# Designs tried in a protein design run: designed miniproteins, single chains, continued (4). Part 59

Each design is a single chain, and the fold is of that chain. pLDDT is the mean over its residues in the fold that is shown.

## One batch from the design tools (miniprotein)

Design m14031
Fold by ESMFold2-Fast:
Structure m14031 (fold): chain A 72 residues (1-72)
Amino acid sequence: SMSAEEAIRRARRHVDLALAARDDPERMGAHARRGVRYALQAVREGSGKVALEAAGLALDGIGLRFEAGDKS
């Protein structure tokens, strides 16, 4: 199973990829969705500071999804 640390690493990578794809809303939204999913996994697997950092990444990813026009 994926560790909280691995999930945070993947969440950060996808948030960074979403930021780099601002000129492509579809790709930006796809990366933001993956970032949120990994961040939520890290919240479930982590505790303390790790879980708080993961929650922040989830909020960042949700904001990037909103910016990209990615609707659920």
Scores: mean pLDDT 86

Design m14032
Fold by ESMFold2-Fast:
Structure m14032 (fold): chain A 56 residues (1-56)
Amino acid sequence: MVETREEVLAENDDLALVRRTETDATHRRETLELRSLRGGQRKELMPEPVVEPLAP
């Protein structure tokens, strides 16, 4: 099973910092994105997702 969760870490009138977490049975991936609230633009702060193995 894959679980996707998005969490807004910080926001202001123009930008939102969002952490997207995808969890499956063996791994958890986290991606940080800056999203523009005014134009739908996104800037990925981390070019590669952080991959963390879960306990077996």
Scores: mean pLDDT 66

Design m14033
Fold by ESMFold2-Fast:
Structure m14033 (fold): chain A 81 residues (1-81)
Amino acid sequence: SLAEKLEQELLNLGAKQENLDELRRLLDPDRFTQVLQAILRHIDESSKLGIMKREDANKVLSSAVNGLRLRQEERELARLR
């Protein structure tokens, strides 16, 4: 699938499987694919500008996981209102 190809590209760029698994748990399948595409686009664009290294792929992915966890926490707080 497209998602599997995107995951493999991120792994080849040094992303950790743990972060990919966490994104899959936090997102529905369509949103997961969109987020992976956005991350890869960001890495590609940053690499073309010479401002990103392979190690930064995992940092971008880790940042995305943390951002989604914060948004999930905000939604949980909103549901308790």
Scores: mean pLDDT 76

Design m14034
Fold by ESMFold2-Fast:
Structure m14034 (fold): chain A 68 residues (1-68)
Amino acid sequence: AAAIPGLVELLRSRNASVRNAAIEALVELGKELPVEVEAALKPLLQHSDAYVRSSARLVLESLEQPPP
């Protein structure tokens, strides 16, 4: 979906509040489109930008974490 690339761009933000908002939105999208979100994030784990790598890991961790 076109929304995923936009949210991925927000993961590059050095502002933690912006990154957290993007993480929450990607987790919600991952509940409906888990394969698409995972496929979009996996290449980002090897991205040259350290912020992108860290943010992608956080989203994937949130999608795999069991609810409290």
Scores: mean pLDDT 73

Design m14035
Fold by ESMFold2-Fast:
Structure m14035 (fold): chain A 71 residues (1-71)
Amino acid sequence: ARRELEERRRRLRERLEALAREIEAEIERRGDRAGNVSEEAKELVRKFARLGELVRAGAPLEELERALEEI
């Protein structure tokens, strides 16, 4: 049913938001100690932030799956 898909999307959103914040915090913490964060790490953070935005905007699961493949 459509309601079950909506609940799955909400759980996926919460997990992705938590994971994105953990990755951002880790990269920022390591970047501060290392002096500079690599361009790869910055791109990873931006891709994860974009994924979180898509989840909050209610993007379809297919679009979220494509964004996950980029990570």
Scores: mean pLDDT 67

Design m14036
Fold by ESMFold2-Fast:
Structure m14036 (fold): chain A 74 residues (1-74)
Amino acid sequence: MADEVAERIRELMEKRVGPEELAQLSAAAKAGDPDAVDRINRLVAEAVQELREKSDIPRETLELAAVKVVNELL
């Protein structure tokens, strides 16, 4: 389910920057910081790429999960 994959994307992002930094990036992006928006988009893309290489998750599910994570963080 896309919700479960969205959680895995978020976990990979938190593994890279830490949960506190991810929360700060989300707050900055919601406040209109374009650098924070770009950083979140890059972290999501990196997590999706890792899941594409290491799992059998369908592309459509990864795309839906990525959109969900971006909507939650922006």
Scores: mean pLDDT 82

Design m14037
Fold by ESMFold2-Fast:
Structure m14037 (fold): chain A 77 residues (1-77)
Amino acid sequence: GSEAMENGVKDHIQKEMLTRHADLLEGKSKDEINGISEVIKNQDVRGREVTEIASILRGGVEKETIEKAIKDYEAAH
């Protein structure tokens, strides 16, 4: 996809995390939240089917996906 679409997906993931799962991000900085959003985009969007991307864009970001991304981000930083 285009860079604009990739940025749109990342921004939507971040918004959904902060709106529906803010408790999982308690104590995280803006930079950490942005990094976690990038991990989700790279793991969940890259190689996913269009239907799965559409689900994420409709608020389908799951708690387990966020928890895994937090763990992966912390392991890399």
Scores: mean pLDDT 69

Design m14038
Fold by ESMFold2-Fast:
Structure m14038 (fold): chain A 80 residues (1-80)
Amino acid sequence: SLSDEIIEILKKGLEELEKTTDAEEAKKIFEKTKKEVDKLVDEMEEKNIEIPVEKAKEAQELFGKMLEIVENKILEEIEK
C-alpha cells in the first residue's frame, strides 16, 4: 500500500541519516526523503485515500526522529 511505502521510505531515510556525520549531506537526505513522502501523500489526497491512523502515527514518529538528527547535526556544525 502507499502508506506502507511511506513508512519504508522514512525508515530508509532515518537509517541513512544515522550513518552520516555531515550536516549538508544530512539536509540533502532529509529533503530527498521528505520529497518522496510528499509525492505519495499528494497521490493519496488526489485519490481520496485516507492514511490509516496507526501508519500516520508511525510516520510522524519517524519524521520527528529524522528532524531531531538533522537539527542536531546543523547545530554541531554552527558551534565549530
Scores: mean pLDDT 81

Design m14039
Fold by ESMFold2-Fast:
Structure m14039 (fold): chain A 89 residues (1-89)
Amino acid sequence: SMIEELIKELEELLKEIKDPEDVEHLKKALEHLKKALESKDKEERLEHLRKAAEELKKSKDPRAQKLALEVEIIIGVELLKEAVLKVTS
């Protein structure tokens, strides 16, 4: 799953980051990605993905910014699926 891949990328990034402020934001993002993966409800999953992206965007590291974009793509795809279903129903 894409969320599992993002979790692994973020865990690897955390091993390389030295700035304490960046580490704090990345740890919060990781917590939210793990909660998204464990979420049974779509809305709960999307909320945790949004919070993960917000925390990643607070980091000044360009790799964290790239991960934020990847999370936002997942959110966008889920929202587009819902929009299509509403129009075709």
Scores: mean pLDDT 84

Design m14040
Fold by ESMFold2-Fast:
Structure m14040 (fold): chain A 80 residues (1-80)
Amino acid sequence: SKTIVVDVDTSSLKVGETLRLGVRAEAGDIIRLVFDEAAPVKITVSLDGEVVYEGTTTASSEDITAPKSGDYTIEVTKLA
């Protein structure tokens, strides 16, 4: 398995706005979200319409393990 680094431009978002990104991953890969600013965000990661991860963070990065191979949708909402 590999780590897939996804840069998330949260500085471009207003509070309440959602950034949507796509990433292709294989089962067991780590999807690493790297945030360009310190801001509280809500993260939703979905595969084929099913949520595989949901959380909130103020960290500079978040790691999510891909349970299956496929095209993942990542939604990041700025909270403050």
Scores: mean pLDDT 87

Design m14041
Fold by ESMFold2-Fast:
Structure m14041 (fold): chain A 105 residues (1-105)
Amino acid sequence: SSATERINALKEEVVALLRERGFSDAEIDRIQAALDAVIAHLEELIADPEELVAAWERLYAAVKAALERPGATAEDVLDALEAVYRALFPDDETGMRALARIRAA
């Protein structure tokens, strides 16, 4: 499958996991908006499709790990996403501001 197809499959799996864990539609929409903002920005920063997929797989792994904790909240998922993004792109103030804006909404 293409890089886009692989990324979309991972994104769909995140939504399915959030639904399975009993997250509300509003919480799922908020997390999905954060993931969409991150992927759009990663596509601007990473020209290589395989590197883009690898970055996305790390973000996905962090979300899954957060969801494995009993009583995981939307804030726990967003904290995990932000921590991985900061580790991958420590000097990317634009991406960090976009995540902060989505978290505030």
Scores: mean pLDDT 77

Design m14042
Fold by ESMFold2-Fast:
Structure m14042 (fold): chain A 93 residues (1-93)
Amino acid sequence: KIKEIAEEAAQAVAEHLDKLTSLSQEEKEAAKEKLKALLKKAADDPSSIDEVGQQIQKLLQELFSKSKTEQDKQAILEAAQVIGQALAEIKKL
C-alpha cells in the first residue's frame, strides 16, 4: 500500500515533468529518477519523510527557477501538490 502510493505519485509526477518545455529530455529524465528514488526512500523509511520532503522541495524549486513559461511553472506546482499529498498519506500510515 505505501509502495503503491509512492509508485502512483512517481507516475503522476513524471507526466507533469514530461509537459515541461524549458528543460531538456536529459534534465527531465534525471529529475524523474531523483524524485522516484526520494519517494521510494520515504516509502521504505517513513521516518525520513520530512527529510525527503525537503530534498524534493529543493529539487522542484530548482526546476521552477529554470522554467521560462507560466505553463511549465504550473506543471511544477501541480507535481509538488501530488508529491505533498502522497507524502502526507504515507505519514498517516
Scores: mean pLDDT 81

Design m14043
Fold by ESMFold2-Fast:
Structure m14043 (fold): chain A 91 residues (1-91)
Amino acid sequence: MKSVEEEIRERMEWLEETIAELTEYQVMAVLLSIISEALLAYKRGELSEEQLKELFDWLIERLERMAEKYPELRESLELVKENIERLKEEI
């Protein structure tokens, strides 16, 4: 019985562990899936506004760590970060 928040965190952790084995396109697809799931959970009332914002802040921190470790992905990861920041401002 895992919360949506726990499932999202586990997927992100899997991505961080597996990232060296993935193409840039696969990394982007997983990140977009994670963001979409979080946003849909919020729209369904499964996450509060505060929980969604805290989750997005956590995701931004993880994206910054990945960009530092994998400079080749920095541009794509910054684009995802900018999209999360924009979504936070609209809530």
Scores: mean pLDDT 84

Design m14044
Fold by ESMFold2-Fast:
Structure m14044 (fold): chain A 55 residues (1-55)
Amino acid sequence: MKYRVLKRIRVPGEPPVVVEPGAVLSNREIAEILGLPPSKAVELALKEGSIERLP
């Protein structure tokens, strides 16, 4: 499954991770960025309105 980023995602850390709006990411990539299992990472990002699901 693929998802489009709707707003800039910043993950605090050393170094910080930044994802720009318009990027297309898989569920695995979102999981890796957020440090969560794929299902939870996607659910959280969708709930926050940070991503949208693509067909």
Scores: mean pLDDT 78

Design m14045
Fold by ESMFold2-Fast:
Structure m14045 (fold): chain A 68 residues (1-68)
Amino acid sequence: DKELEEFKKLLEELKKSKEIPAVPKFSSGELTAAQYLAKKLGIPLEKAKVLVVKFGATNSLYYASKIL
């Protein structure tokens, strides 16, 4: 699926990037999703936040489950 491929590409870019993206303040639920993604995907929390902002908490968790 194209969205899953976009998720994989962004994840690869985030893993290779030396930049830490600036993201807005998160709700507690969004922050929890980002923390889970950071742990499961092996990326910093700030980079996991980018995935949650781009795809949403539920969709980010779903796409991560498809690649793990």
Scores: mean pLDDT 75

Design m14046
Fold by ESMFold2-Fast:
Structure m14046 (fold): chain A 56 residues (1-56)
Amino acid sequence: SREEQLDLIVRIAVHDISQLPPEQRDAALERLYESIRKLFGEEEADRVVQRVRDAL
């Protein structure tokens, strides 16, 4: 489902972005936002990026 796809994306993004130096994380989150916005829309992009930030 769409919800399961978004949950998987959040889990992968948390893992990958947590491996980056802190100074690179904001740029990675901006790229994530644009990717999700194009595929799922702005509302889902906001939710995904917030979930990733909260888990970092």
Scores: mean pLDDT 87

Design m14047
Fold by ESMFold2-Fast:
Structure m14047 (fold): chain A 65 residues (1-65)
Amino acid sequence: SAKEGVLRGARTAYEKNDGAGAMAVAAEAAKEGIISEEDARRARELALQGDGKGAARVVIEAVER
């Protein structure tokens, strides 16, 4: 499912500390209505600050709510 794909992508970004990957997953998840635009914005802000794990965690927590 789209939700499972987002979780898989976010977990991969978390393991790799991949801020760019976390931002890409967050943007797609928000576009598909899986997470809020606000959650995607928070993930982007963390990734731009160099916190790839933090960005990915925001996506994981938003999907699991």
Scores: mean pLDDT 86

Design m14048
Fold by ESMFold2-Fast:
Structure m14048 (fold): chain A 116 residues (1-116)
Amino acid sequence: DKYLKLLKNLIFYDKDGDGKITLEELKEAAKELGINLSDEEIEEIIKYLDVDGDGVISAEDLAYTLFHIFDKDEDGTISREELLEVNPELEKYLDLIPGEEMDLEQFIEFVKKLMK
């Protein structure tokens, strides 16, 4: 899935280090990842991710969306194992995770740290 591949890699694509992804940064990320998306498809992704309606994807927006996609246990937490299934590149950041599982609030803080 093109969309899932893009979403998994957006955590590492914050060029400005401000914890926010603009429409233009999202377009550039798709191009660099070799994902062929139209401008309309990218705009639909932003509408899906932008829970605050401000026209940008915050670390909180991205974390919320990824958490609900990858909470496979439906227990309200993401394990280290589930996190590595999201993106294997996250293995080098496992030391930033308190304990074996993260709730939504802890996952939002984790994503904020990665997008800096």
Scores: mean pLDDT 69

Design m14049
Fold by ESMFold2-Fast:
Structure m14049 (fold): chain A 83 residues (1-83)
Amino acid sequence: SAAEVEALRRAVDLGREAIDQTEKKIKELESQYKKAREDAKVNPEEGQKKIDELKKQIENYRKTADELRRAVDELEAEIARLE
């Protein structure tokens, strides 16, 4: 139905916004990671701890972005099936 397609399109839009926000967070964390790598040259122990934390956060956000992209792809496939 048209109402079902409209609801799916809204879900796609929300998913894309969530992907954009997640990618912005990843870029912010990657910037912090580069700084932490430079800081680790001066203070290796504290710097390595920060690097490890940032790596885990970046990996988690990348997994979230990948899951969101798959969900959006599935919603778009369903829209194509209904159209």
Scores: mean pLDDT 89

Design m14050
Fold by ESMFold2-Fast:
Structure m14050 (fold): chain A 66 residues (1-66)
Amino acid sequence: KIKELAKKLKLSPGTVSKAVKEAKELLKKNPDIDGYDIVEILKKKYPFLSKKQLAEIVKLASEEIL
């Protein structure tokens, strides 16, 4: 899924893997957090990524935790 998402977003697999891992950690620490809050947190760390790209990354992280 990481490689497929990286192709879809036109990003390196390493960038997607890192961002997905951080999104998973945020979800584990804050079960009541929504996807919009995670996107805003990750946007501060990855300002070069669009909110659309970050939303897709958060979606994959949620799917892999659930």
Scores: mean pLDDT 79

Design m14051
Fold by ESMFold2-Fast:
Structure m14051 (fold): chain A 63 residues (1-63)
Amino acid sequence: SQVTSEDIRGLVDLAESTVSSLTGVDIGMLVNAAHIARQLGDDELAERALEVADRARKILDSL
């Protein structure tokens, strides 16, 4: 599907704001978002997505 850098940034920003409650966070979607961000040349956004995914995984594993 057609995805833009604006779409990825919005997804990552939302995930960062909600990761503590796991609301709106999907680890697989964040990993995919990181891949797309890297393809678009935004390595910083890709790293942010992976960091949120790691935080979500640690929270989920503690439940």
Scores: mean pLDDT 79

Design m14052
Fold by ESMFold2-Fast:
Structure m14052 (fold): chain A 97 residues (1-97)
Amino acid sequence: MEVEVKPLNPRAPVGGTLQLLDKSSEEPIKEIKWLKDGKEDPRVRIIPESPKEYRIIIGGIRKEDTGIYESEIIGNGKNIGKAELIVGDKEARIIPE
């Protein structure tokens, strides 16, 4: 299985916004959720772009947002994307895994 998380902007200032595109190569996706520590982050906005693609928007980035984020298909629990968010003192970076 090829899972692709593509950063649309791989870095932003602290307090700024990061965006990435989450793609499924195998199947149409009706709904996904993005999880940090097994919970949805209400500051993460998820926008369907196509049947196989979702835009993920993380705004107002803070140091506590540092961690591993995973997307999960609602209904079957299948992971389709994974990315590490690293927030330093002045800059945040998102790195796909």
Scores: mean pLDDT 71

Design m14053
Fold by ESMFold2-Fast:
Formats: structure tokens, sequence, C-alpha cells
Structure m14053 (fold): chain A 104 residues (1-104)
């Protein structure tokens, strides 16, 4: 999935239509403060992580959400550093090398 400014603008409009002013404000701040598509994507992953954690009913669900968010952030950081398109999915081998590189 491509995390573009247009995608976050659309999500902000949906939040406002649903009466979720807190989510709409958070999305507006992400859009306003993000200097790159990678920063935008990282801020959005953190935002979704917080929303999903608030809905999580078990420790296993929370751990899965946190692990998924960490993996997504590492992939975004690797793609930004290597000037790869954020919309391209890495294969499993490439992802494993990307995670190792991002942790250095």
Amino acid sequence: ASFTKETLEALKKKALAAGDEEAAKALEEIIANSKSEAELAKAYIEFEKKRLLEKAESEEERKAIEEAAEKALLVIEYKEKNKLPLSEALDEEEFEEAVKAAKE
C-alpha cells in the first residue's frame, strides 16, 4: 500500500465524517509535520498502532500489533535509506536483509 499525502487526507475526511475529531487532528498533524513520504508513512503506522492497541482485548493481540508495526517501520526506513519505492513490497529474503540493515 502507498502512504501518500492524498491517502492521509482521505483518511482525515473519513474521521471527520465519523465524528472522530481526535483522529482527524492526529492525521492533520502527521500531514503538516511530515517532510517526506517515509516520515508520513512512519507517523501513520504509529497512529494506527495506537488505535489498534486501544481496541486490543488480549496481551497476545497487543503483542501482534506491536510486532507488525515494528516490522512496517523497519521496512519503511530501509526503503527510504536505499531510495526504493515505498509502494513496492519486499520479498521475504530482501525483507530479512532490510531488517538487519535497519537495526545497525
Scores: mean pLDDT 70

Design m14054
Fold by ESMFold2-Fast:
Structure m14054 (fold): chain A 104 residues (1-104)
Amino acid sequence: MEELKEAVETLRRFLDEVLAHLPGLTPEQARAAADGLVGAMRDIAELIAKYNPEKAEEIQKIADEFQRRVDEALAAGDREGMAQTMREAFEKIEKIVEEVLKEL
């Protein structure tokens, strides 16, 4: 599915841009960037849901945990913790997408 590959590439580029600028972002800008990443994750889950609803639910759970951990790190002023949470969430989603694409 080309749309799924494009969605993952878009998420990767967005993540790279956010991570590069994260230390210089205000708390409000960092929150907006995190919300954008959550939106992209949920878009990927929606694309997968028609083919593999179990994997789509797994991505939704990753997005929910990501949102919670980012909110916690943001409240603590922990930019390094935010960056780690962003990388971990992306790696989990990329692995799920690769598995789904392998089965298509």
Scores: mean pLDDT 84

Design m14055
Fold by ESMFold2-Fast:
Structure m14055 (fold): chain A 93 residues (1-93)
Amino acid sequence: ALEEQAREALERAAELMRKLGELDPKNKELAEKAVEALRRAREGDLTEAGGALGEARALLGEIERLASEKAKPLVEQAKKALDEAAELLTKLQ
């Protein structure tokens, strides 16, 4: 189902954010905030998830600015995961 696919995409994005915070401790707080935003999106009404998704995107932008060279591929994976979640969420509206 599209709703289940959207929740799975949000969880994949959250897992990538967690890994970014673990890889670069200076990004830990930003990553935790992004994970919480994605958790609210996943556990709430998916038709209202746009704000939380936007918050996670903004936090990823801040994480990218501070990211180490070794974290850059993971940042790109997180961007793609957020894009996939956004596409699935728009299909539910």
Scores: mean pLDDT 86

Design m14056
Fold by ESMFold2-Fast:
Structure m14056 (fold): chain A 91 residues (1-91)
Amino acid sequence: MAGADQLLAEAEKLVEKMKEYVEEARKNIEDGDKVSELAQRVATQALRAKLLMDEARGLAPDDATVASRAAAIEKEAENQLKEAMKVLEES
């Protein structure tokens, strides 16, 4: 089983991939099929990140640093999902 810090680091990498998918979608905004595919990838990574953060919180429930870091990752993942939906609406 991965430690809480390792799970949070993995979730942070998924959020960075979400940012890359959002930027790729913006560059391909005239390609509705590509934008739709990338938006689905963002949603999938957001779900995976949430599961990793929930697991990390469960492993270190009394660690304020883990709780704070997980909350920050969760908010950033939510923001990237929101941006992906905006790009999809513009395509």
Scores: mean pLDDT 85

Design m14057
Fold by ESMFold2-Fast:
Structure m14057 (fold): chain A 89 residues (1-89)
Amino acid sequence: SALEEQLRELDRQILETEVRINEVFQKLREMAPELYREGVEQGLSQEEIADLIAKKYKTPEIRELYNELKKLQQELDELRAQKKKLIEG
């Protein structure tokens, strides 16, 4: 059905976006491993750890990764909202 095809396409896009988000988190972890470890010990989410890294390290490289992360998170939220609307009618 058209609905099943739309859901498959959204699930594919959601998965691709989640993979890209994880790649950015891995790069941020590699750039600030001690601060990442501290955040994990404090029970912070990956998103909260990324915010912490961006606040502490104001380098161009971290700024670019953080901006990419925020863009990807917005895209993921939009895709999830579209999927919810299709399921709920």
Scores: mean pLDDT 87

Design m14058
Fold by ESMFold2-Fast:
Structure m14058 (fold): chain A 70 residues (1-70)
Amino acid sequence: MAAERMRRIATAPPEERRRLLAEEVDEGVQLIVAAVNTPRLDRLDYAIEHTPDEEKRKEYQKLKEKLLKK
């Protein structure tokens, strides 16, 4: 759950904290994919903005375009 993850991030060492933040973004996108009937563009925008991985960012961008075109 997101609230539990935020607490885990807050208590983690700085180096692990950055990795956990990236994982939170990635799991947010997976939740959007699982919720086929309610596309969450706000979560995709968040993932695109905050993911450090350029290749994943391109994948999220393509997913957003597919959801918008329907």
Scores: mean pLDDT 62

Design m14059
Fold by ESMFold2-Fast:
Structure m14059 (fold): chain A 57 residues (1-57)
Amino acid sequence: GLRSRLAPAEELVARAREHAPTIAEIHNQDVEEVARRSEATARAAYEVAEEDRRAAE
């Protein structure tokens, strides 16, 4: 399955969730909204990195 290849993206999402409360406090934003947006950003960054890696192969 693709699980092993997606593990880095899952780790980035987990870290984004961990930092979301701090970001929400600084910007007076909703923690859930910050977490959701951070997860989307982490996923997009991983996809770009994966494409670059495949292009290099």
Scores: mean pLDDT 65

Design m14060
Fold by ESMFold2-Fast:
Structure m14060 (fold): chain A 85 residues (1-85)
Amino acid sequence: IRVIVEISAETEEKARQAVKALEKLALERGHFVDSRVEGNKGTLVFEADSLEEALELVRELRKLAEKMGVEVVEIRTEEPVVDAT
């Protein structure tokens, strides 16, 4: 399952710091992550083995973002589609 987290901060520097903190949390939970910052917006992408793991990590990431004072603009989860249509 692919998870995409988008944040918005007051400055590009604050967005970079927030993205690094969220990335570190996901890595500590054993997930490979890709991250980027564009202006005042940050994006974090990672994969989870199940929807339950994805939702649990999303909750932790959202809590950390709130603690850091940055706005979570969007959180999107994509389930693997069984290619049998």
Scores: mean pLDDT 76

Design m14061
Fold by ESMFold2-Fast:
Structure m14061 (fold): chain A 94 residues (1-94)
Amino acid sequence: SRPSLEELVEMAERVYAALTPEQRAALRALFDAFSKEEQEMIAKGASKEELREFYERYIAEVEALLRAQGLPEELVADMALVLRTYLESYIESR
């Protein structure tokens, strides 16, 4: 079943609490790059399918970063679920 907003917030907070300030900065840099590319894709009229593929690549990059930083697989899976739920809702709203 789809997690509640409260459950998603709790999952994200657990992941952030496990990260150092430097690791959070790396995650933010990845998000800033993602946000810039997303805006460029939207401006070019990217389809829902193209956005979905782009979002799945971003989620995979976040998972790889968190694993490289030594996070437990449970927390990696939690962050992937948070991101996938949020981004899927965003695609459906467009």
Scores: mean pLDDT 84

Design m14062
Fold by ESMFold2-Fast:
Structure m14062 (fold): chain A 100 residues (1-100)
Amino acid sequence: SEAEKEELLEALEKILELVKKAKAALEAGDIQKADALLQEAIKLAEELKEKFAHDEGIVSALESIIEALEEALKSTDVQERLNLLEKIITGIEELIKKIK
């Protein structure tokens, strides 16, 4: 439905904003803030996955995003984390474009 599409897009835009803020925090050297923002993004993505459990395409896309965010959280190398976050940002932006 149109309402479900709007809700999905709003949630994806919020996840995107959190990941962008996490990247900015990491670039500023604020690892604790970056980790908190990434954990919030993972939680929101998991909630969104449960809500859209009937859509296999959306579930698969969200599972990939969650896995990548968890990989970024586990990395101790700042440059590796930044590279992972850039890929995640691109992936979310492309998903939003496909849904719009």
Scores: mean pLDDT 89

Design m14063
Fold by ESMFold2-Fast:
Structure m14063 (fold): chain A 60 residues (1-60)
Amino acid sequence: SLQDEFDKLRKEIDELAEKLDYKKQLEVYKEVIDASILSTDDPKKGIEKLKEILEKAKKL
């Protein structure tokens, strides 16, 4: 389901964020909150936003 895909992406982002300094971690979590809010109206857009956050987090 779309919820399962969102939850898996969120978990991967959380695991990467643990390894970042606190400022970068806060930036990632703010983006994830925004993606979660977006997902309530449009789950597919929320998932796409999480994918973007994940790719950015990998480069931090």
Scores: mean pLDDT 82

Design m14064
Fold by ESMFold2-Fast:
Order: structure tokens, then sequence, then C-alpha cells
Structure m14064 (fold): chain A 65 residues (1-65)
């Protein structure tokens, strides 16, 4: 379901944030990427906001590589 996809994307975001805090930027990129994959075809306002947040986090992690 859409709600289950949103929850999986949020889980990937949290995992990526933990990895980023530990300095594992490669791991963070991978986790944020998985979150974005969950939301690839997302059209809901909530999902689009989460995609934007994940994209910003991914960009920041990539800058640290």
Amino acid sequence: SEQERLERARRHKREGEELFRKGDYKGAVRSYGKGLEELRDETSPEGLRLREELARNLAEALRRL
C-alpha cells in the first residue's frame, strides 16, 4: 500500500541519517537512495515532501564523498 511504502521510505531516511551522523557517507547515500526508490512513482503531497527531504539528504551525503 501507499502508507506501507511511505513508512519504508521513512525507515530508510532514518537509517541514512544515522549512517551520516557516524560519518558513513557512502552508507547514507545507499540508504537515502533506497528511500527514493520506494517513492519513485509517488504523487501524494506527503510522499512528494518526503522525496524532497530524501533528495536533499542524498545531495548532502554526496558532497561529503
Scores: mean pLDDT 89

Design m14065
Fold by ESMFold2-Fast:
Structure m14065 (fold): chain A 79 residues (1-79)
Amino acid sequence: SLEDMRAKLDAALRQLGMDALVPLSPETDVREVIRTLLELLGVPAERREALVEELMAMLQDPSVSAAALAERLRAAGRL
């Protein structure tokens, strides 16, 4: 669900220490939050849409933990 996706993304952002930089609001589309996060991490524009879809798939997959999502984000941003 959207609620489960938001909770997983919030948990991943907290693990990265980035929850204050990209605050989740009920008005903000999850895709837009991810796109903004990738911009802040310095991911080139030409790679962002593919990564948005990859990360959206991870958010929707109940077998993927918040920790796994955080590691994927760290790798994408070279954190």
Scores: mean pLDDT 76

Design m14066
Fold by ESMFold2-Fast:
Structure m14066 (fold): chain A 74 residues (1-74)
Amino acid sequence: AAEEARRKGALIVADSLIELAEEDLSEEQKAAIREVAETGTPVDTARKTREKLREAGAEESAKKAQEIYDILSR
């Protein structure tokens, strides 16, 4: 139950942020984000997405990922 809720939440965060920034992320970067979502928390997933968006130079999308990270890490 707890593990299913964590995985579902992490994958929702991953899919939502990837969808918002799909043009800014390579397939390798999307795969890395989803890999973190499979084993990590929603917070870890938002952090990894922020990292990959910053690497891509997608400043506005990275800012949105930072906002989600800040909410989840409270």
Scores: mean pLDDT 78

